# Designed miniproteins, single chains, continued (5), part 26

Each design is a single chain, and the fold is of that chain. pLDDT is the mean over its residues in the fold that is shown.

## One batch from the design tools (miniprotein)

Design m16871
Fold by ESMFold2-Fast:
Structure m16871 (fold): chain A 93 residues (1-93)
Amino acid sequence: MLTLEPLVAKKLESGQLEITATAVSTDKEPQTIVFAFIDRDTGEVLKIEQATAANEKLTSTAVMEKFEARTILAIAQSLDTGEQKTVSLKVEE
């Protein structure tokens, strides 16, 4: 089973926002997980990253140019099962 933890956002000294997504796979067989970070307000794809895990935590980090009130969508999808999990974070200021 794939689970996606709440997004963690950190403001960098550059004024950029660092967003971290953590997926947990509890399946005994290795699964290939694709992380996608999307700015929901603009439709911009910030990052797509692929990783493989079984009974492990996988993290992916995206950085966006400006810290503003935006909604960031993180999607984790298993390419093996098609299972998809989504979490969103509204960045306020």
Scores: mean pLDDT 74

Design m16872
Fold by ESMFold2-Fast:
Structure m16872 (fold): chain A 66 residues (1-66)
Amino acid sequence: MTAEAEEKEVETKKGEAVDVKITGKDDGTVNTVSVTLKEEGTHKVKVPLVTSNGEIAVAEVTVKVY
């Protein structure tokens, strides 16, 4: 199963939430995850998605915090 983030790279400010939308490629399952990071810099975040068939897919998103 393949999952993909709508945006592979997102920007936010320290302590500010950013929404990441993840879509499962095979069944179109969509999940939105809010990410809040308190450290400035570039972070790679792995977001799991459970599809309608019970399979786990992981999407990677780069979050840049200022």
Scores: mean pLDDT 75

Design m16873
Fold by ESMFold2-Fast:
Structure m16873 (fold): chain A 67 residues (1-67)
Amino acid sequence: MELVEKLKEAIEKADSFEEVAELIRKTHPSLKPLVDRYLDMLREMEKQGISPEELEEFKEAALKALR
């Protein structure tokens, strides 16, 4: 349970999705396939010209999903 709370706090303080992915990778190397998939998705979204406002909404949704 404490691990989930620490992860939530780190995500909340993260300035970008890349920072969130890096935190997960450092905490659990076994989750590398999931982290790589997440980064691929983010890069594809950036290619589409996503606005900073949309990125902030996705960050909030990610925190909500971890609930």
Scores: mean pLDDT 62

Design m16874
Fold by ESMFold2-Fast:
Structure m16874 (fold): chain A 93 residues (1-93)
Amino acid sequence: MVEEAARLAFSEDEEKAIEGILELLRIAYTSKDPEERLAALVELARVAQTHPNPLVAATAALALAVALASYRSSEDPEDRELAARAEAEIAAL
């Protein structure tokens, strides 16, 4: 699931890349598996840092920022831990 969304997000086709970013964001918000949510956040960061299309990279950066802000402000300590884990993994990229 995450791998397919990431592959789409790295597409040279701008519309497909944006669809992939939206699917990664959906996984980050809705997956029942915290490891899938973590992987989706890390892939959004990878797209933001490495995609050659600046609009796609900026879109991924915005999606990541919104998702991390949502997790950091959550009353659920598991959500806040997920944000911290994602930030650590992204810093290691």
Scores: mean pLDDT 85

Design m16875
Fold by ESMFold2-Fast:
Structure m16875 (fold): chain A 95 residues (1-95)
Amino acid sequence: MADERRRSRDSIIQAYDLQDSQMGALMRQVQEGLDDEDKYKALLAKNPVQTQQAKKQLDNSVDTTLFVTEQMDKVIASADDLVAQRQAALQAQKA
């Protein structure tokens, strides 16, 4: 669980770094602050609004990515189940 969330954060930070290096750098500092509370407090003291926005955007992007992945997995599983049920029904009708 922690490994997947960290990987998602790293991917999001890399994507932002390519488009907006300042936002990517700030998101990276926020991620480091998740491991070091004092560092996060220092970032909030220096630039509270941008630090909070970067954290909110990072959290929202991670939560959205994980939610979409979970929903996609459920849709794929449901579609596979429906296909399997229809295939079984067709085979039963032919038998």
Scores: mean pLDDT 70

Design m16876
Fold by ESMFold2-Fast:
Structure m16876 (fold): chain A 100 residues (1-100)
Amino acid sequence: EEERRKRLEEVRKKLEEANAWYKAGFDAIDAAYQAARDALSQETKKALEEIKGSTVEDLLKKRIELGQKRRATEAAIQAQFDALVADYQKKLEEIRKLLE
């Protein structure tokens, strides 16, 4: 019974550590995403200022380019988040094995 109690305490500690790791990873990915969004917003403002005397065609081309860059950034962040979730699930499975 004391061995079971110690095992449950170890499981609880490992779950707390796994949850803290997941939160830290999520916060880091979110911070990177916010920074990328801010950079794209500034690049868009700069592009709009620089094309104040340019053709509509140049404006449309730049908007398409910035849209593609945004989608690529969002896809990269989503891939990082998916990897974090997968690693978190692996940590939870290893902790679950301690109960067997």
Scores: mean pLDDT 83

Design m16877
Fold by ESMFold2-Fast:
Structure m16877 (fold): chain A 89 residues (1-89)
Amino acid sequence: MITLESIERVAKLLNLNDAQEDQLRNAPSDLIRRNLLDLLLFDYFLEKLLKDPVKALSVEKELLKIPELAELTRNAYEGAKDFLEAFGF
């Protein structure tokens, strides 16, 4: 189960706006919250791997310290890398 503290940490690390953080906080179930986090993390890593790969790696390492986010973070980071390689970036 994703905690409020985990949501606040993700919002800070990904520089989420208030609407994005509120969507995570008010998600109707843990499943929907996980799906929203997956999309937000994937989008973040996709953009940052292109613009600031050092920052992308730093954020991944910080999020991996949070047990309930570790698998989601790894999958999003690796997925973003695989996507970029597939499209020749």
Scores: mean pLDDT 85

Design m16878
Fold by ESMFold2-Fast:
Structure m16878 (fold): chain A 71 residues (1-71)
Amino acid sequence: SEADAVAEELRAFAAANPEAARAVLATAQSYRGASWERVPEIAAAIAEALRAAGVPEALADRVLRLALEEA
């Protein structure tokens, strides 16, 4: 599935860039307990964190698309 493919590419990025991966995870964890109604805002913030961490734009866009499709 696309979700599995995206997860594998993110896992590969994390293995190559562990510090960047930690920063992205910290951003995601800052949204713990947020309302499901905020999913689009949270997804956009996480996609931006991925881009800032050096994740390829195409991969960050795929993450955002999946999050919005599953919301």
Scores: mean pLDDT 77

Design m16879
Fold by ESMFold2-Fast:
Structure m16879 (fold): chain A 86 residues (1-86)
Amino acid sequence: SEEEARLRELAKQIEKAIKEGKTYIRLTVDEETLELLRRHSERLLELLNAKAATDPQEGEIDGRPALVIQFEKDGVTYTVVFVREA
């Protein structure tokens, strides 16, 4: 499905950032992607082979809606902030 393909692309971007040594990852996404993540954050974590550290948190970055997902993978805690594009 289109939704699964989008989640796989996000997982790929996150895996790339992890390989670059990042533990705090900020991604700019459109509103459709932000809504997808609100509904399917568990599927994103499955694709990452990760375990939720906290429930997804609503937030705001530079006046824009954001979703914060924190997870543990291989003994390391990662924070991904998805911020809505302007």
Scores: mean pLDDT 89

Design m16880
Fold by ESMFold2-Fast:
Structure m16880 (fold): chain A 89 residues (1-89)
Amino acid sequence: MNPAIEKVEEASRQNLVPLDEAALAELEAQLERIRKLFEELSKVEEAPQSGIDHARQLLDKFEEILARLRAEGVSSPAFEALFREVSGV
């Protein structure tokens, strides 16, 4: 569920210039993996150390995707806002 993640996915689709179907499919696949990892983490009431390590890997992946989007000249304030919310607790 998580409407914030849905909005990021939608913003990525809408704010890619040029709108390239191959790039969209790759971003969708990466966001889908991150979404599933978040869903798994949200099911854990209290994360043990192993869960924290997985959360760190998830954040690293998010940061890598964001850096890639910025390098390709894609800048979305909605995506930055979501990343800040996730990274800032």
Scores: mean pLDDT 55

Design m16881
Fold by ESMFold2-Fast:
Structure m16881 (fold): chain A 104 residues (1-104)
Amino acid sequence: KAKTIEEIKKIIDAGLQKLSQYVDEDMLEEIQVFIDRLFATVEANIDAPFDDVRRLIGTRTNEMIIHAKYLGDKNKMPEDVIEKVIDIITEMAHRILEAIRRAK
Protein backbone atom coordinates (compact mmCIF):
# COMPACT_ATOMS: atom_id res chain seq x y z
CA LYS A 1 0.00 0.00 0.00
CA ALA A 2 2.86 2.44 0.81
CA LYS A 3 4.40 1.44 -2.57
CA THR A 4 1.10 2.29 -4.34
CA ILE A 5 1.00 5.80 -2.81
CA GLU A 6 4.67 6.28 -3.82
CA GLU A 7 3.84 5.16 -7.40
CA ILE A 8 0.86 7.58 -7.51
CA LYS A 9 3.11 10.47 -6.33
CA LYS A 10 5.54 9.66 -9.20
CA ILE A 11 2.63 9.61 -11.70
CA ILE A 12 1.48 13.04 -10.43
CA ASP A 13 5.03 14.47 -10.56
CA ALA A 14 5.40 13.28 -14.18
CA GLY A 15 1.99 14.75 -15.08
CA LEU A 16 2.89 18.13 -13.52
CA GLN A 17 6.20 18.17 -15.41
CA LYS A 18 4.35 17.56 -18.72
CA LEU A 19 1.71 20.22 -17.89
CA SER A 20 4.48 22.79 -17.20
CA GLN A 21 5.46 22.49 -20.93
CA TYR A 22 2.04 23.85 -22.02
CA VAL A 23 0.74 26.19 -19.26
CA ASP A 24 2.11 29.24 -17.43
CA GLU A 25 2.84 29.26 -13.67
CA ASP A 26 -0.53 30.85 -12.73
CA MET A 27 -2.55 28.24 -14.63
CA LEU A 28 -0.32 25.44 -13.29
CA GLU A 29 -0.96 26.67 -9.70
CA GLU A 30 -4.75 26.54 -10.26
CA ILE A 31 -4.56 23.03 -11.80
CA GLN A 32 -2.30 21.98 -8.88
CA VAL A 33 -5.22 22.71 -6.47
CA PHE A 34 -7.33 20.13 -8.36
CA ILE A 35 -4.43 17.62 -8.48
CA ASP A 36 -3.99 18.03 -4.70
CA ARG A 37 -7.75 17.33 -4.23
CA LEU A 38 -7.48 14.25 -6.46
CA PHE A 39 -4.47 12.96 -4.47
CA ALA A 40 -6.18 13.64 -1.11
CA THR A 41 -9.27 11.76 -2.36
CA VAL A 42 -7.13 8.77 -3.47
CA GLU A 43 -5.15 8.72 -0.19
CA ALA A 44 -8.34 8.87 1.94
CA ASN A 45 -10.01 6.09 -0.11
CA ILE A 46 -7.06 3.82 -1.01
CA ASP A 47 -8.57 0.92 1.03
CA ALA A 48 -12.12 1.40 -0.36
CA PRO A 49 -13.57 -1.02 -2.97
CA PHE A 50 -12.11 -0.41 -6.44
CA ASP A 51 -15.45 0.71 -8.00
CA ASP A 52 -15.83 3.41 -5.31
CA VAL A 53 -12.26 4.69 -5.88
CA ARG A 54 -12.81 4.62 -9.67
CA ARG A 55 -15.99 6.74 -9.31
CA LEU A 56 -14.24 9.27 -7.02
CA ILE A 57 -11.21 9.57 -9.35
CA GLY A 58 -13.63 10.04 -12.29
CA THR A 59 -15.43 12.88 -10.46
CA ARG A 60 -12.18 14.65 -9.47
CA THR A 61 -10.72 14.23 -12.98
CA ASN A 62 -13.87 15.66 -14.60
CA GLU A 63 -13.79 18.69 -12.24
CA MET A 64 -10.13 19.26 -13.20
CA ILE A 65 -10.85 18.96 -16.97
CA ILE A 66 -13.76 21.46 -16.74
CA HIS A 67 -11.53 23.95 -14.88
CA ALA A 68 -8.62 23.45 -17.33
CA LYS A 69 -10.97 24.18 -20.28
CA TYR A 70 -12.23 27.31 -18.48
CA LEU A 71 -8.65 28.53 -17.86
CA GLY A 72 -7.64 27.72 -21.45
CA ASP A 73 -10.55 29.79 -22.83
CA LYS A 74 -9.91 32.64 -20.34
CA ASN A 75 -6.21 32.73 -21.31
CA LYS A 76 -7.05 32.42 -25.06
CA MET A 77 -4.92 29.29 -25.45
CA PRO A 78 -4.96 27.50 -28.84
CA GLU A 79 -7.45 24.59 -28.99
CA ASP A 80 -4.66 22.05 -29.73
CA VAL A 81 -2.80 23.14 -26.56
CA ILE A 82 -6.00 22.81 -24.46
CA GLU A 83 -6.47 19.30 -25.94
CA LYS A 84 -2.88 18.36 -24.93
CA VAL A 85 -3.52 19.61 -21.36
CA ILE A 86 -6.72 17.50 -21.15
CA ASP A 87 -4.86 14.46 -22.57
CA ILE A 88 -2.14 14.82 -19.89
CA ILE A 89 -4.79 15.07 -17.11
CA THR A 90 -6.67 12.05 -18.52
CA GLU A 91 -3.47 9.95 -18.87
CA MET A 92 -2.44 10.86 -15.29
CA ALA A 93 -5.86 9.79 -13.92
CA HIS A 94 -5.73 6.54 -15.95
CA ARG A 95 -2.24 5.66 -14.63
CA ILE A 96 -3.35 6.36 -11.03
CA LEU A 97 -6.40 4.12 -11.49
CA GLU A 98 -4.28 1.28 -12.98
CA ALA A 99 -1.79 1.52 -10.07
CA ILE A 100 -4.68 1.17 -7.58
CA ARG A 101 -6.27 -1.72 -9.54
CA ARG A 102 -2.96 -3.68 -9.56
CA ALA A 103 -2.56 -3.16 -5.78
CA LYS A 104 -5.98 -4.76 -5.09
Scores: mean pLDDT 88

Design m16882
Fold by ESMFold2-Fast:
Structure m16882 (fold): chain A 92 residues (1-92)
Amino acid sequence: MSEEIREEAEAATLVLAAATYKSLVKRGHPLSEEDVERLLRLAERAAALPVGGAEALQAIIDALEEALKLQPENEALKEALERVRRLLAEVE
C-alpha cells in the first residue's frame, strides 16, 4: 500500500519532469545532448515502475516529439524517441 503510493508519486514526478522539458521546448529552448540523456534515464526509471510507467513514458515521448520539431535533423533525438517508444510497447 505505502509502496504503491511511492511508486505512483515517482510516476507523477517523472511525468512532471517530462512536461517541464516539453514546456521549455515549446518556448524555443532546444534540448541538449545532456537533456536527452536525462530524459532517457527518466524513461528507464519509468519502464521499471510497476504502476504509472506507461503514462510517464508517453510524457517523455511527447517531450521528445516537441524537441524534434525544433531540431528535425538531430539524430540523438530520433534515436532517443525510438528507444522510448520501444520501452512503452514493452510495458503495455
Scores: mean pLDDT 82

Design m16883
Fold by ESMFold2-Fast:
Structure m16883 (fold): chain A 65 residues (1-65)
Amino acid sequence: SLQRIEELQKEYEEAKKEGRLAEFLERRAAELKEAALANATPELTAEEIEAKTAEILAEAKEALA
């Protein structure tokens, strides 16, 4: 949802302001990993889900750099 993205952006800015950006990123990484696993299809292996989650995390870190 667009609203959820906006909410996450607000949390990100708040974490940045409070010096908790690293904590926010770690929490988001865990949430993204859980979401990726929950949306797994029978055609995706656990290894492929792990790789996809790592890719999303890398993109998120790069966007924040």
Scores: mean pLDDT 64

Design m16884
Fold by ESMFold2-Fast:
Structure m16884 (fold): chain A 119 residues (1-119)
Amino acid sequence: EEIERHLKEVREAAEKLKEYFEKLGVDTSAVDELIRAAEGTREELDRAIGNLYSALAKAAQKAVEEIKRLNELGKKSPDAYREAKQKAEEIKKLLQEASDYATRAVEHAERVVELKEAQ
């Protein structure tokens, strides 16, 4: 069934998104809400999507602040600069992965609700 396939994709993307949110130090509750809302109403899904993107925005803000701290640390020596640059690139990669998996989870969750509404 197409609905079951999309629900599986929501769960798999959400599981990865939780890993990245945990690494970024962000609460994963909005991800659990999206998983539940994918099997709920349109109104529940719209709310869950809003909460998820709010959590992603907080993750982005925390990433920006941490990169600023690393840049200040990097001013102390050439070795500190190399270490800070590597850590900053790792944070940027974690944020990009979180954004990509959030988009994937949302797209599949919306498809589940659309298919249920068409029945």
Scores: mean pLDDT 87

Design m16885
Fold by ESMFold2-Fast:
Structure m16885 (fold): chain A 60 residues (1-60)
Amino acid sequence: SAAALRAAHAELRRLLLVNSSKLSPEQLAEFQGVLDAAEAGRATLAELQAAIRRLRELTA
């Protein structure tokens, strides 16, 4: 749903901002790319959820 996409996008953005100091420049670019794709309507909910899981694993 659109609401689920918006919630996932907001969560990924929040996690990226909070954890930016824990990530390499390459990892930051990877997650920014997912956010940019979502803003352009080119990311699925599954891709946003996968990015959230990956970011949480990298910053655990």
Scores: mean pLDDT 86

Design m16886
Fold by ESMFold2-Fast:
Structure m16886 (fold): chain A 87 residues (1-87)
Amino acid sequence: SEMEKKKEKMEKLIESAKKALDSIKESMKAANVPPERQIAVLETWTNYFKKELEKTMEELNMPQEVKDEYLSKLEEYTKELIEEVRK
């Protein structure tokens, strides 16, 4: 269906954002970047990806509950990455 295609597109965009965040985190870890700076960088990139996802979902006229679900998935993943940095 049309909605299933839109959801598949969003899932691929979220997967790409998560992979980008993983790469950023691993690069900062390898470079021994201080934890506070790692967190700030991850939050900055997450906010960028959230804005891009919001724009895409608005253009696709997705329902608010679906938008909230996809944004929540990215936010939860970012929280996990930040928790790992704090260890």
Scores: mean pLDDT 87

Design m16887
Fold by ESMFold2-Fast:
Structure m16887 (fold): chain A 95 residues (1-95)
Amino acid sequence: PQERADELVRRAEEIAREMEQAYKDAKTNPEKVDEALKRVEQAMAELREIAREFGRYAADLTPEQRERVTRALGRAMDSIAEAKKAVEKAKQELE
């Protein structure tokens, strides 16, 4: 149903926004690097759950709804990857 597609998209978009903030924190605030790493780990776990829910409901969604969810998940994955890379680099530069 449409409401489920909208909810999955909303959740994925929220992860992307949180990861953009984690990326910025890792780049500009060494004190927040450990916190940013925990946020990245939580986002990865949340994204896996969204992907599992999407898999369960995909057959019940229209092609357009599936495309919207797939694109939102892709953006969230990219955001997680960028944030993880930034956090790992920042951590290597710290003791």
Scores: mean pLDDT 84

Design m16888
Fold by ESMFold2-Fast:
Structure m16888 (fold): chain A 60 residues (1-60)
Amino acid sequence: GIPPEEFVAGHFTPGGPVEITDSSRIAEKLEAAGYTIPEDLKERIEADVTALAEWARTHP
């Protein structure tokens, strides 16, 4: 799994706002990069990304 220290650093990128480039696949992208995301955290990320994607579809 991802150490908490490493996850916190990776979650907030220095030097810019958080951009959602692929709103449905953030957790999948991280796992494809070789990281293992704790299941509870993965659920939170996917839920937030899904909610944002749904909001964007209803408010174009």
Scores: mean pLDDT 56

Design m16889
Fold by ESMFold2-Fast:
Parts: sequence; C-alpha cells; structure tokens
Structure m16889 (fold): chain A 73 residues (1-73)
Amino acid sequence: SQIANNLGDQLNNIEKQLSVAKENDDEATLAQLLEQAQSIDQQILQNKDKLDTETYVALRLSVIGIQEDIRLV
C-alpha cells in the first residue's frame, strides 16, 4: 500500500541519518531522530487496519531497532 511504502521510506531515511549521527556523537540529531521514529510508530499504530500483519510487524520492528540503536549510543 502507499501508506506502507511511505512509512518504510521514512524509516529508511532515519536509519541512514542515524548512522551519520552516531559516528559524529550528534546528540541533538539523535534526539530528533528518536522523536521522528516515535511519530512514525504512532502512524503505524493509527493505520494498523490498513496494513497486512507481515508489513505491520516489519515496520514495528524497524522502529524498535532504531530506538534501541539510539539508546545504545
């Protein structure tokens, strides 16, 4: 679905920015990326009825992975 593609693209962009921010110890950017990931998680939950189970789980796992990566910095 278009919603799934848009959410996936946003998460991919966060993951790319996260790699750079971690290398630079950029705490301000890491905090911003965490807030963006949390916002996307809320969008996933709000659109759960429009996502198949496999896509829903994959998107949620991506958010969790981003949050854990930021937490471990």
Scores: mean pLDDT 87

Design m16890
Fold by ESMFold2-Fast:
Structure m16890 (fold): chain A 64 residues (1-64)
Amino acid sequence: DYFGHADDEQVAKLFQEIDEYAKKHGYIDMKYVLELARKYDVSETLARGYAELYAKLEGLELIE
């Protein structure tokens, strides 16, 4: 991964899977988020930022 390379569709899939994980488990696992970032070729920085923001907005635990 590197900045500005990820396709918008891949970013959307990453965000969707983070949302689905949070709904099923009631928390977000940062290790899982980073695995998704690698799977969808999305920047780890972007994926971390989204997960942190999502956890804050939804009042969820973020596990590292």
Scores: mean pLDDT 79

Design m16891
Fold by ESMFold2-Fast:
Structure m16891 (fold): chain A 87 residues (1-87)
Amino acid sequence: SAAARAYFNELLAKIVERAKEYIREKSKGSLSDKEIEDIINKALEKSKPKGQALFEAAKTGDKAATEAAAKEFLKALEEEIDKLLKE
């Protein structure tokens, strides 16, 4: 539904924003916006199954399941970002 898509897009935008701030803090401002975007895109690709799970949960309209899936997606994304920042 349009409502489920909007809810998913809202959650995804908040997760991406938090991830960008996390990268900037950890890199101490040493990375350009383009480099930050590249890291996020790589982390999102590696976390794709968790992102898909969030979208599927959002489609059901179950807010509790959607919140749980969002937390798992954020956790997976932060772990992949940490790995990328150590390269």
Scores: mean pLDDT 83

Design m16892
Fold by ESMFold2-Fast:
Structure m16892 (fold): chain A 63 residues (1-63)
Amino acid sequence: MKEKKERIEKLEEELLKLRPEANEENREEFTELLKEKLLEVADLVEEEYPEDVAKLRAEIEKL
């Protein structure tokens, strides 16, 4: 549990750092990275929060 939480926090921090760099030129690259990070989070917490993960995967599919 603790290890997964720490990894999620790190991924959130990485995503926050990417947001200010997102612009018209790198929008596609940003979206691809965002999908990868969100999928990693989903995989980490699927056992504990399957309902939340299902919702997250649906959101990723819309991106």
Scores: mean pLDDT 68

Design m16893
Fold by ESMFold2-Fast:
Structure m16893 (fold): chain A 68 residues (1-68)
Amino acid sequence: GRGAEEAANGAKAAAEGNAAGGASGWHDLQRAGYISEEQAREAIRAGQAGNAAATAKVLEAAAKSLGA
């Protein structure tokens, strides 16, 4: 549904922002209720560590949780 598309687009934007050193996109998704606080923290840690595989897993888990 609409929420799943918004969450998927938000997760992509959050990942791009996180790669640049920002975390606000993941926090925005968590505040909107699209992902859990734990998923947001995991995505931020993975992205800041430069762990592309871990970041990809978090993105996939977030998308699956919302039926994207």
Scores: mean pLDDT 63

Design m16894
Fold by ESMFold2-Fast:
Structure m16894 (fold): chain A 55 residues (1-55)
Amino acid sequence: MLSEDEVLARLGELAKGFSDEQVNALLALYFRGRAAGLSNEEILARVEAAARQMR
């Protein structure tokens, strides 16, 4: 089971080399996922997919 700290750590790793705008987009996706009641695993999967599209 992923903790919130693990999701944020993975988001930070994925965001290395990204612009501030791209990092903010990933953070917005994270916060929207939490507000929607998504699991940490689903939030991370969505963040990883978005980061992959930005590369």
Scores: mean pLDDT 81

Design m16895
Fold by ESMFold2-Fast:
Structure m16895 (fold): chain A 83 residues (1-83)
Amino acid sequence: MELELRLAEAELAGLRAGLEVKKGTVSREEAQQFLDELVARFGPERPLARQAWQRAWQIAQTSEEAAQAYAAELRARLAQLAA
């Protein structure tokens, strides 16, 4: 479904933002702006999009190995949903 694809994209965006903040290439403030811009596009599903982003962002901060494994799974899920 379209919503499932968009929520998976929100997870990927959250994971990328978390990794960029950890690397110092993006500030926490910039990541917050990215989140706000993304969730604004979800309308009534905004809380689900925010939760998906924040969950992925937290995983990005736990370990690099966990973040890479999650990214691989998420990309596979996105490819399946887009097919």
Scores: mean pLDDT 79

Design m16896
Fold by ESMFold2-Fast:
Structure m16896 (fold): chain A 64 residues (1-64)
Amino acid sequence: KAVDLINQARDYLKNGDFDKARQLAREVQKLTGKLTPVYAVDRAIMTGDVEKAVKELEEFAKEL
């Protein structure tokens, strides 16, 4: 389920496992057709702002 994958991606982001977080975000993109979770994870990788990415993933999950 897309929501379960988003929750796992958040946990990986918090633990600094950006590679796994990004892989899960891509699976969410395949299921939902939306790039939002991939963009959130990529921004965290580029900026180091994990808290913002986690919040963006939480808001996206609420819309599913």
Scores: mean pLDDT 83

Design m16897
Fold by ESMFold2-Fast:
Parts: C-alpha cells; structure tokens; sequence
Structure m16897 (fold): chain A 65 residues (1-65)
C-alpha cells in the first residue's frame, strides 16, 4: 500500500540520519529527520497510523542525540 511505502521511505531516511549523526553531521541528520516526519504524516493520512507512530518515536529518539 502507499501508506506502507511511505513508512518504508521514512525508515530509509532514519537510517541515513543515523549515519549522519555517527559522522557528527547534525545539520544533515536534522534535514533527513524532517523528511522522515513528512513521510510519517503522509503514512498517517493514508491510514497507516501504527507505522507512522513507530517512525515518529524513532525520529524523536534520534533528535535527542
């Protein structure tokens, strides 16, 4: 489904953000996490509320690093 694809895109962006954080690039990480939030919102709008919530929790966790 499109909601599942949006979650999968967000998850890839989260992994890219993790790599940016590991390299000390907080600016790139913030940009990638913002994009992940946008895809989480899209997933929610498409009816995948659970997938969206899981993405948002991971984004919040990484934003605290």
Amino acid sequence: SEGEQAVRRAQRLIEAARQSLAQGDRGSAAELLAQARDYAKEARDLGNTEGAEEVLKEVERLEKE
Scores: mean pLDDT 86

Design m16898
Fold by ESMFold2-Fast:
Structure m16898 (fold): chain A 60 residues (1-60)
Amino acid sequence: MRVIRTNPKNREAAEKLGRALGAEVRVDPSLSDDEASDSLEALAEAAGLTVDQVVEILRA
């Protein structure tokens, strides 16, 4: 099972991507924005998503 570690600032984006891709989301307030961003990017890359597809998922 894929797990996304994110922070409160990026929680909504991580939850949207997690629901679309079947990944579990864990919110860690101590996680930096850089680490949270890297986790989201890694998930999108692993799923073979384009930037346009990520934007579509986050917009929903």
Scores: mean pLDDT 75

Design m16899
Fold by ESMFold2-Fast:
Structure m16899 (fold): chain A 89 residues (1-89)
Amino acid sequence: MEEKLKEIEKESEEILASLKPQAEELEKNPEDKIGGLQVLKEAAEKGLELLEKMVKEGLVPLPKEEIEEAKKRVKEQIEKAEKEIEKLK
């Protein structure tokens, strides 16, 4: 369990590191609203994958109902970002 937690922590750090260049590009072009929404969508999708992996490994000490609600909220964030991207195209 500790070894799996270490793998999840490393994966989380790698996700954050992968998003840093995209955040820096947004700083160079603050008018790129589509780019900003793409970064948020990617972060939410990776976060959902990480959450599902943690749940599968038994690392989330929450009732199933709360886990499902959290997953639903993340999925709603992804859908909202996708719809906003489509509106801006």
Scores: mean pLDDT 72

Design m16900
Fold by ESMFold2-Fast:
Structure m16900 (fold): chain A 60 residues (1-60)
Amino acid sequence: MTEEQAVAMVLAFLDRDPEARATFLAQPELILRFLRAMFPEFDDAQIERVAARVLAALRE
């Protein structure tokens, strides 16, 4: 899985789950834990890059 695919999948998930979207906007630190659980194949640097792109998109 590419980082672009991971970002797209997370954004699609959050679009379908408004409660999770609101939670990550209120507590951005939780997204790192979520991404590590969802993408165990990614290293910390990849998780941080995916998290930054997802949060930037959610902040509009």
Scores: mean pLDDT 81

Design m16901
Fold by ESMFold2-Fast:
Structure m16901 (fold): chain A 79 residues (1-79)
Amino acid sequence: SIEELSREEALLLILQLALKHNWKEIAEKARELLESYGLDTSKIKPDEREMSKEEAAELILKLAEKFNLEEIKKLAETL
């Protein structure tokens, strides 16, 4: 469940959604945060689910608010 995601799982999902929709700045910020936790992000693939740009943007905003990801939240608000 999306509501049960950890901070790292939420950042991974944000990165995958940003990669699928070509949101480069959001992908870069999610990648930086994941790498700060010691995770290699070089092999992370775009999200495979059928999700519209609008649904993906709303989900990124929701996750960014829940986990206090202020830079990602600001970038997602411009979508």
Scores: mean pLDDT 84

Design m16902
Fold by ESMFold2-Fast:
Structure m16902 (fold): chain A 60 residues (1-60)
Amino acid sequence: GAGYAAEGLLMVEGGAGPDDPVSGEVAGNAARASGASEKGAQEVAAKPTVTPREAGRLAS
């Protein structure tokens, strides 16, 4: 689903591992680009830092 796609996008574009911290803004933008709901993307973006795995969970 969109959460898994957001996780993959962060790992590919950011070079991050599943548990490596990325900014919430970058993760929120990846979630939106991956087709997550705006609410899910905003929840991710509200965090100062988030892992790709956590972004995927929040974006689902």
Scores: mean pLDDT 70

Design m16903
Fold by ESMFold2-Fast:
Structure m16903 (fold): chain A 78 residues (1-78)
Amino acid sequence: NLLDIVSKAERELDDLRRRGLMEYSDMLRRAVLAISSSLDEGARLVDEALQLRDENDRRIANAQREVDRLRNEALREL
């Protein structure tokens, strides 16, 4: 039913947030380590981490809108 779909979407949204933070943190850690051996490599990894963060923020925003749509649909059917 719609409530089950909403619950699934909410879990997927939370998973996206957790995965996004982990991926970003891991890339930043790699960038810091790279800077100690190569400033250019570290700078590239920082840029990639920022791009990943922006992409994850966009995915999270899109998922949040979908959750809101499903919640509104479920509420109308109650």
Scores: mean pLDDT 78

Design m16904
Fold by ESMFold2-Fast:
Structure m16904 (fold): chain A 90 residues (1-90)
Amino acid sequence: KSPSEIEREVAEMVREEAEKLAARQTEITDESMEELRRIFEEARERTEDPEVQKLLEALILEAESLLSSLPEEERKKLREEAKKLFEELR
């Protein structure tokens, strides 16, 4: 597919999933967080836009911070790193 088609697909996917994570009103399970992380990692490989790559990195960290299998200290660090990346995008 053309690069511009991939860019549009990535942007749409990132927007939809970012809204879901921001709401935190949907059911958050380890399975859904693992799936979101995989989707965001795949999207990161497809995009050449550095702002979109940074947004995807932040979303991956945010999803990982919600995994119940991770220690509290690790989740806190991931959340702080995600926050820094989100702030850099503003």
Scores: mean pLDDT 70

Design m16905
Fold by ESMFold2-Fast:
Structure m16905 (fold): chain A 67 residues (1-67)
Amino acid sequence: GPLDELGRQAFATASPERQQVLLDVGQTLLQIGDQIDAGIKKSQELRKQGAPEEEARKALLEGMGGK
């Protein structure tokens, strides 16, 4: 995908020191992405069940923030 292509190009053209930073940043971004996806999934499920929008928003934040 575009992110894989961008990441590969940035990594291939980077210095060894910058390659290490890119790996660390990439791992952090994957963790953030997983948290966002979990929040979205919880919010969408509540909305499908007819829950109030406020409750759906709270579930989104809880999914992202681990609360």
Scores: mean pLDDT 72

Design m16906
Fold by ESMFold2-Fast:
Structure m16906 (fold): chain A 84 residues (1-84)
Amino acid sequence: MEAQLAELEERVARWRALVETIADPEQRALGLAWLERYEEAAREVLRLVAAGDLERAAAVEAEALAELEEEGKRVLEALAAQRA
């Protein structure tokens, strides 16, 4: 569990640094908001796994991942629009 938490924190830090390079402040804000949501969902899943509540962890992962996919699509669409 500790190793998974450390990997998550390192990944979030790297992605935050990448998002910070986005030149458009509105797009950067959207990326940061998506990243914060991802981090919170991932931490909640890890917390439930540590507590032994595997079924609830799976449910939160499914719900949170679905929402994150929709937000990720919106962020990617905004980045794609920058090419036009």
Scores: mean pLDDT 73

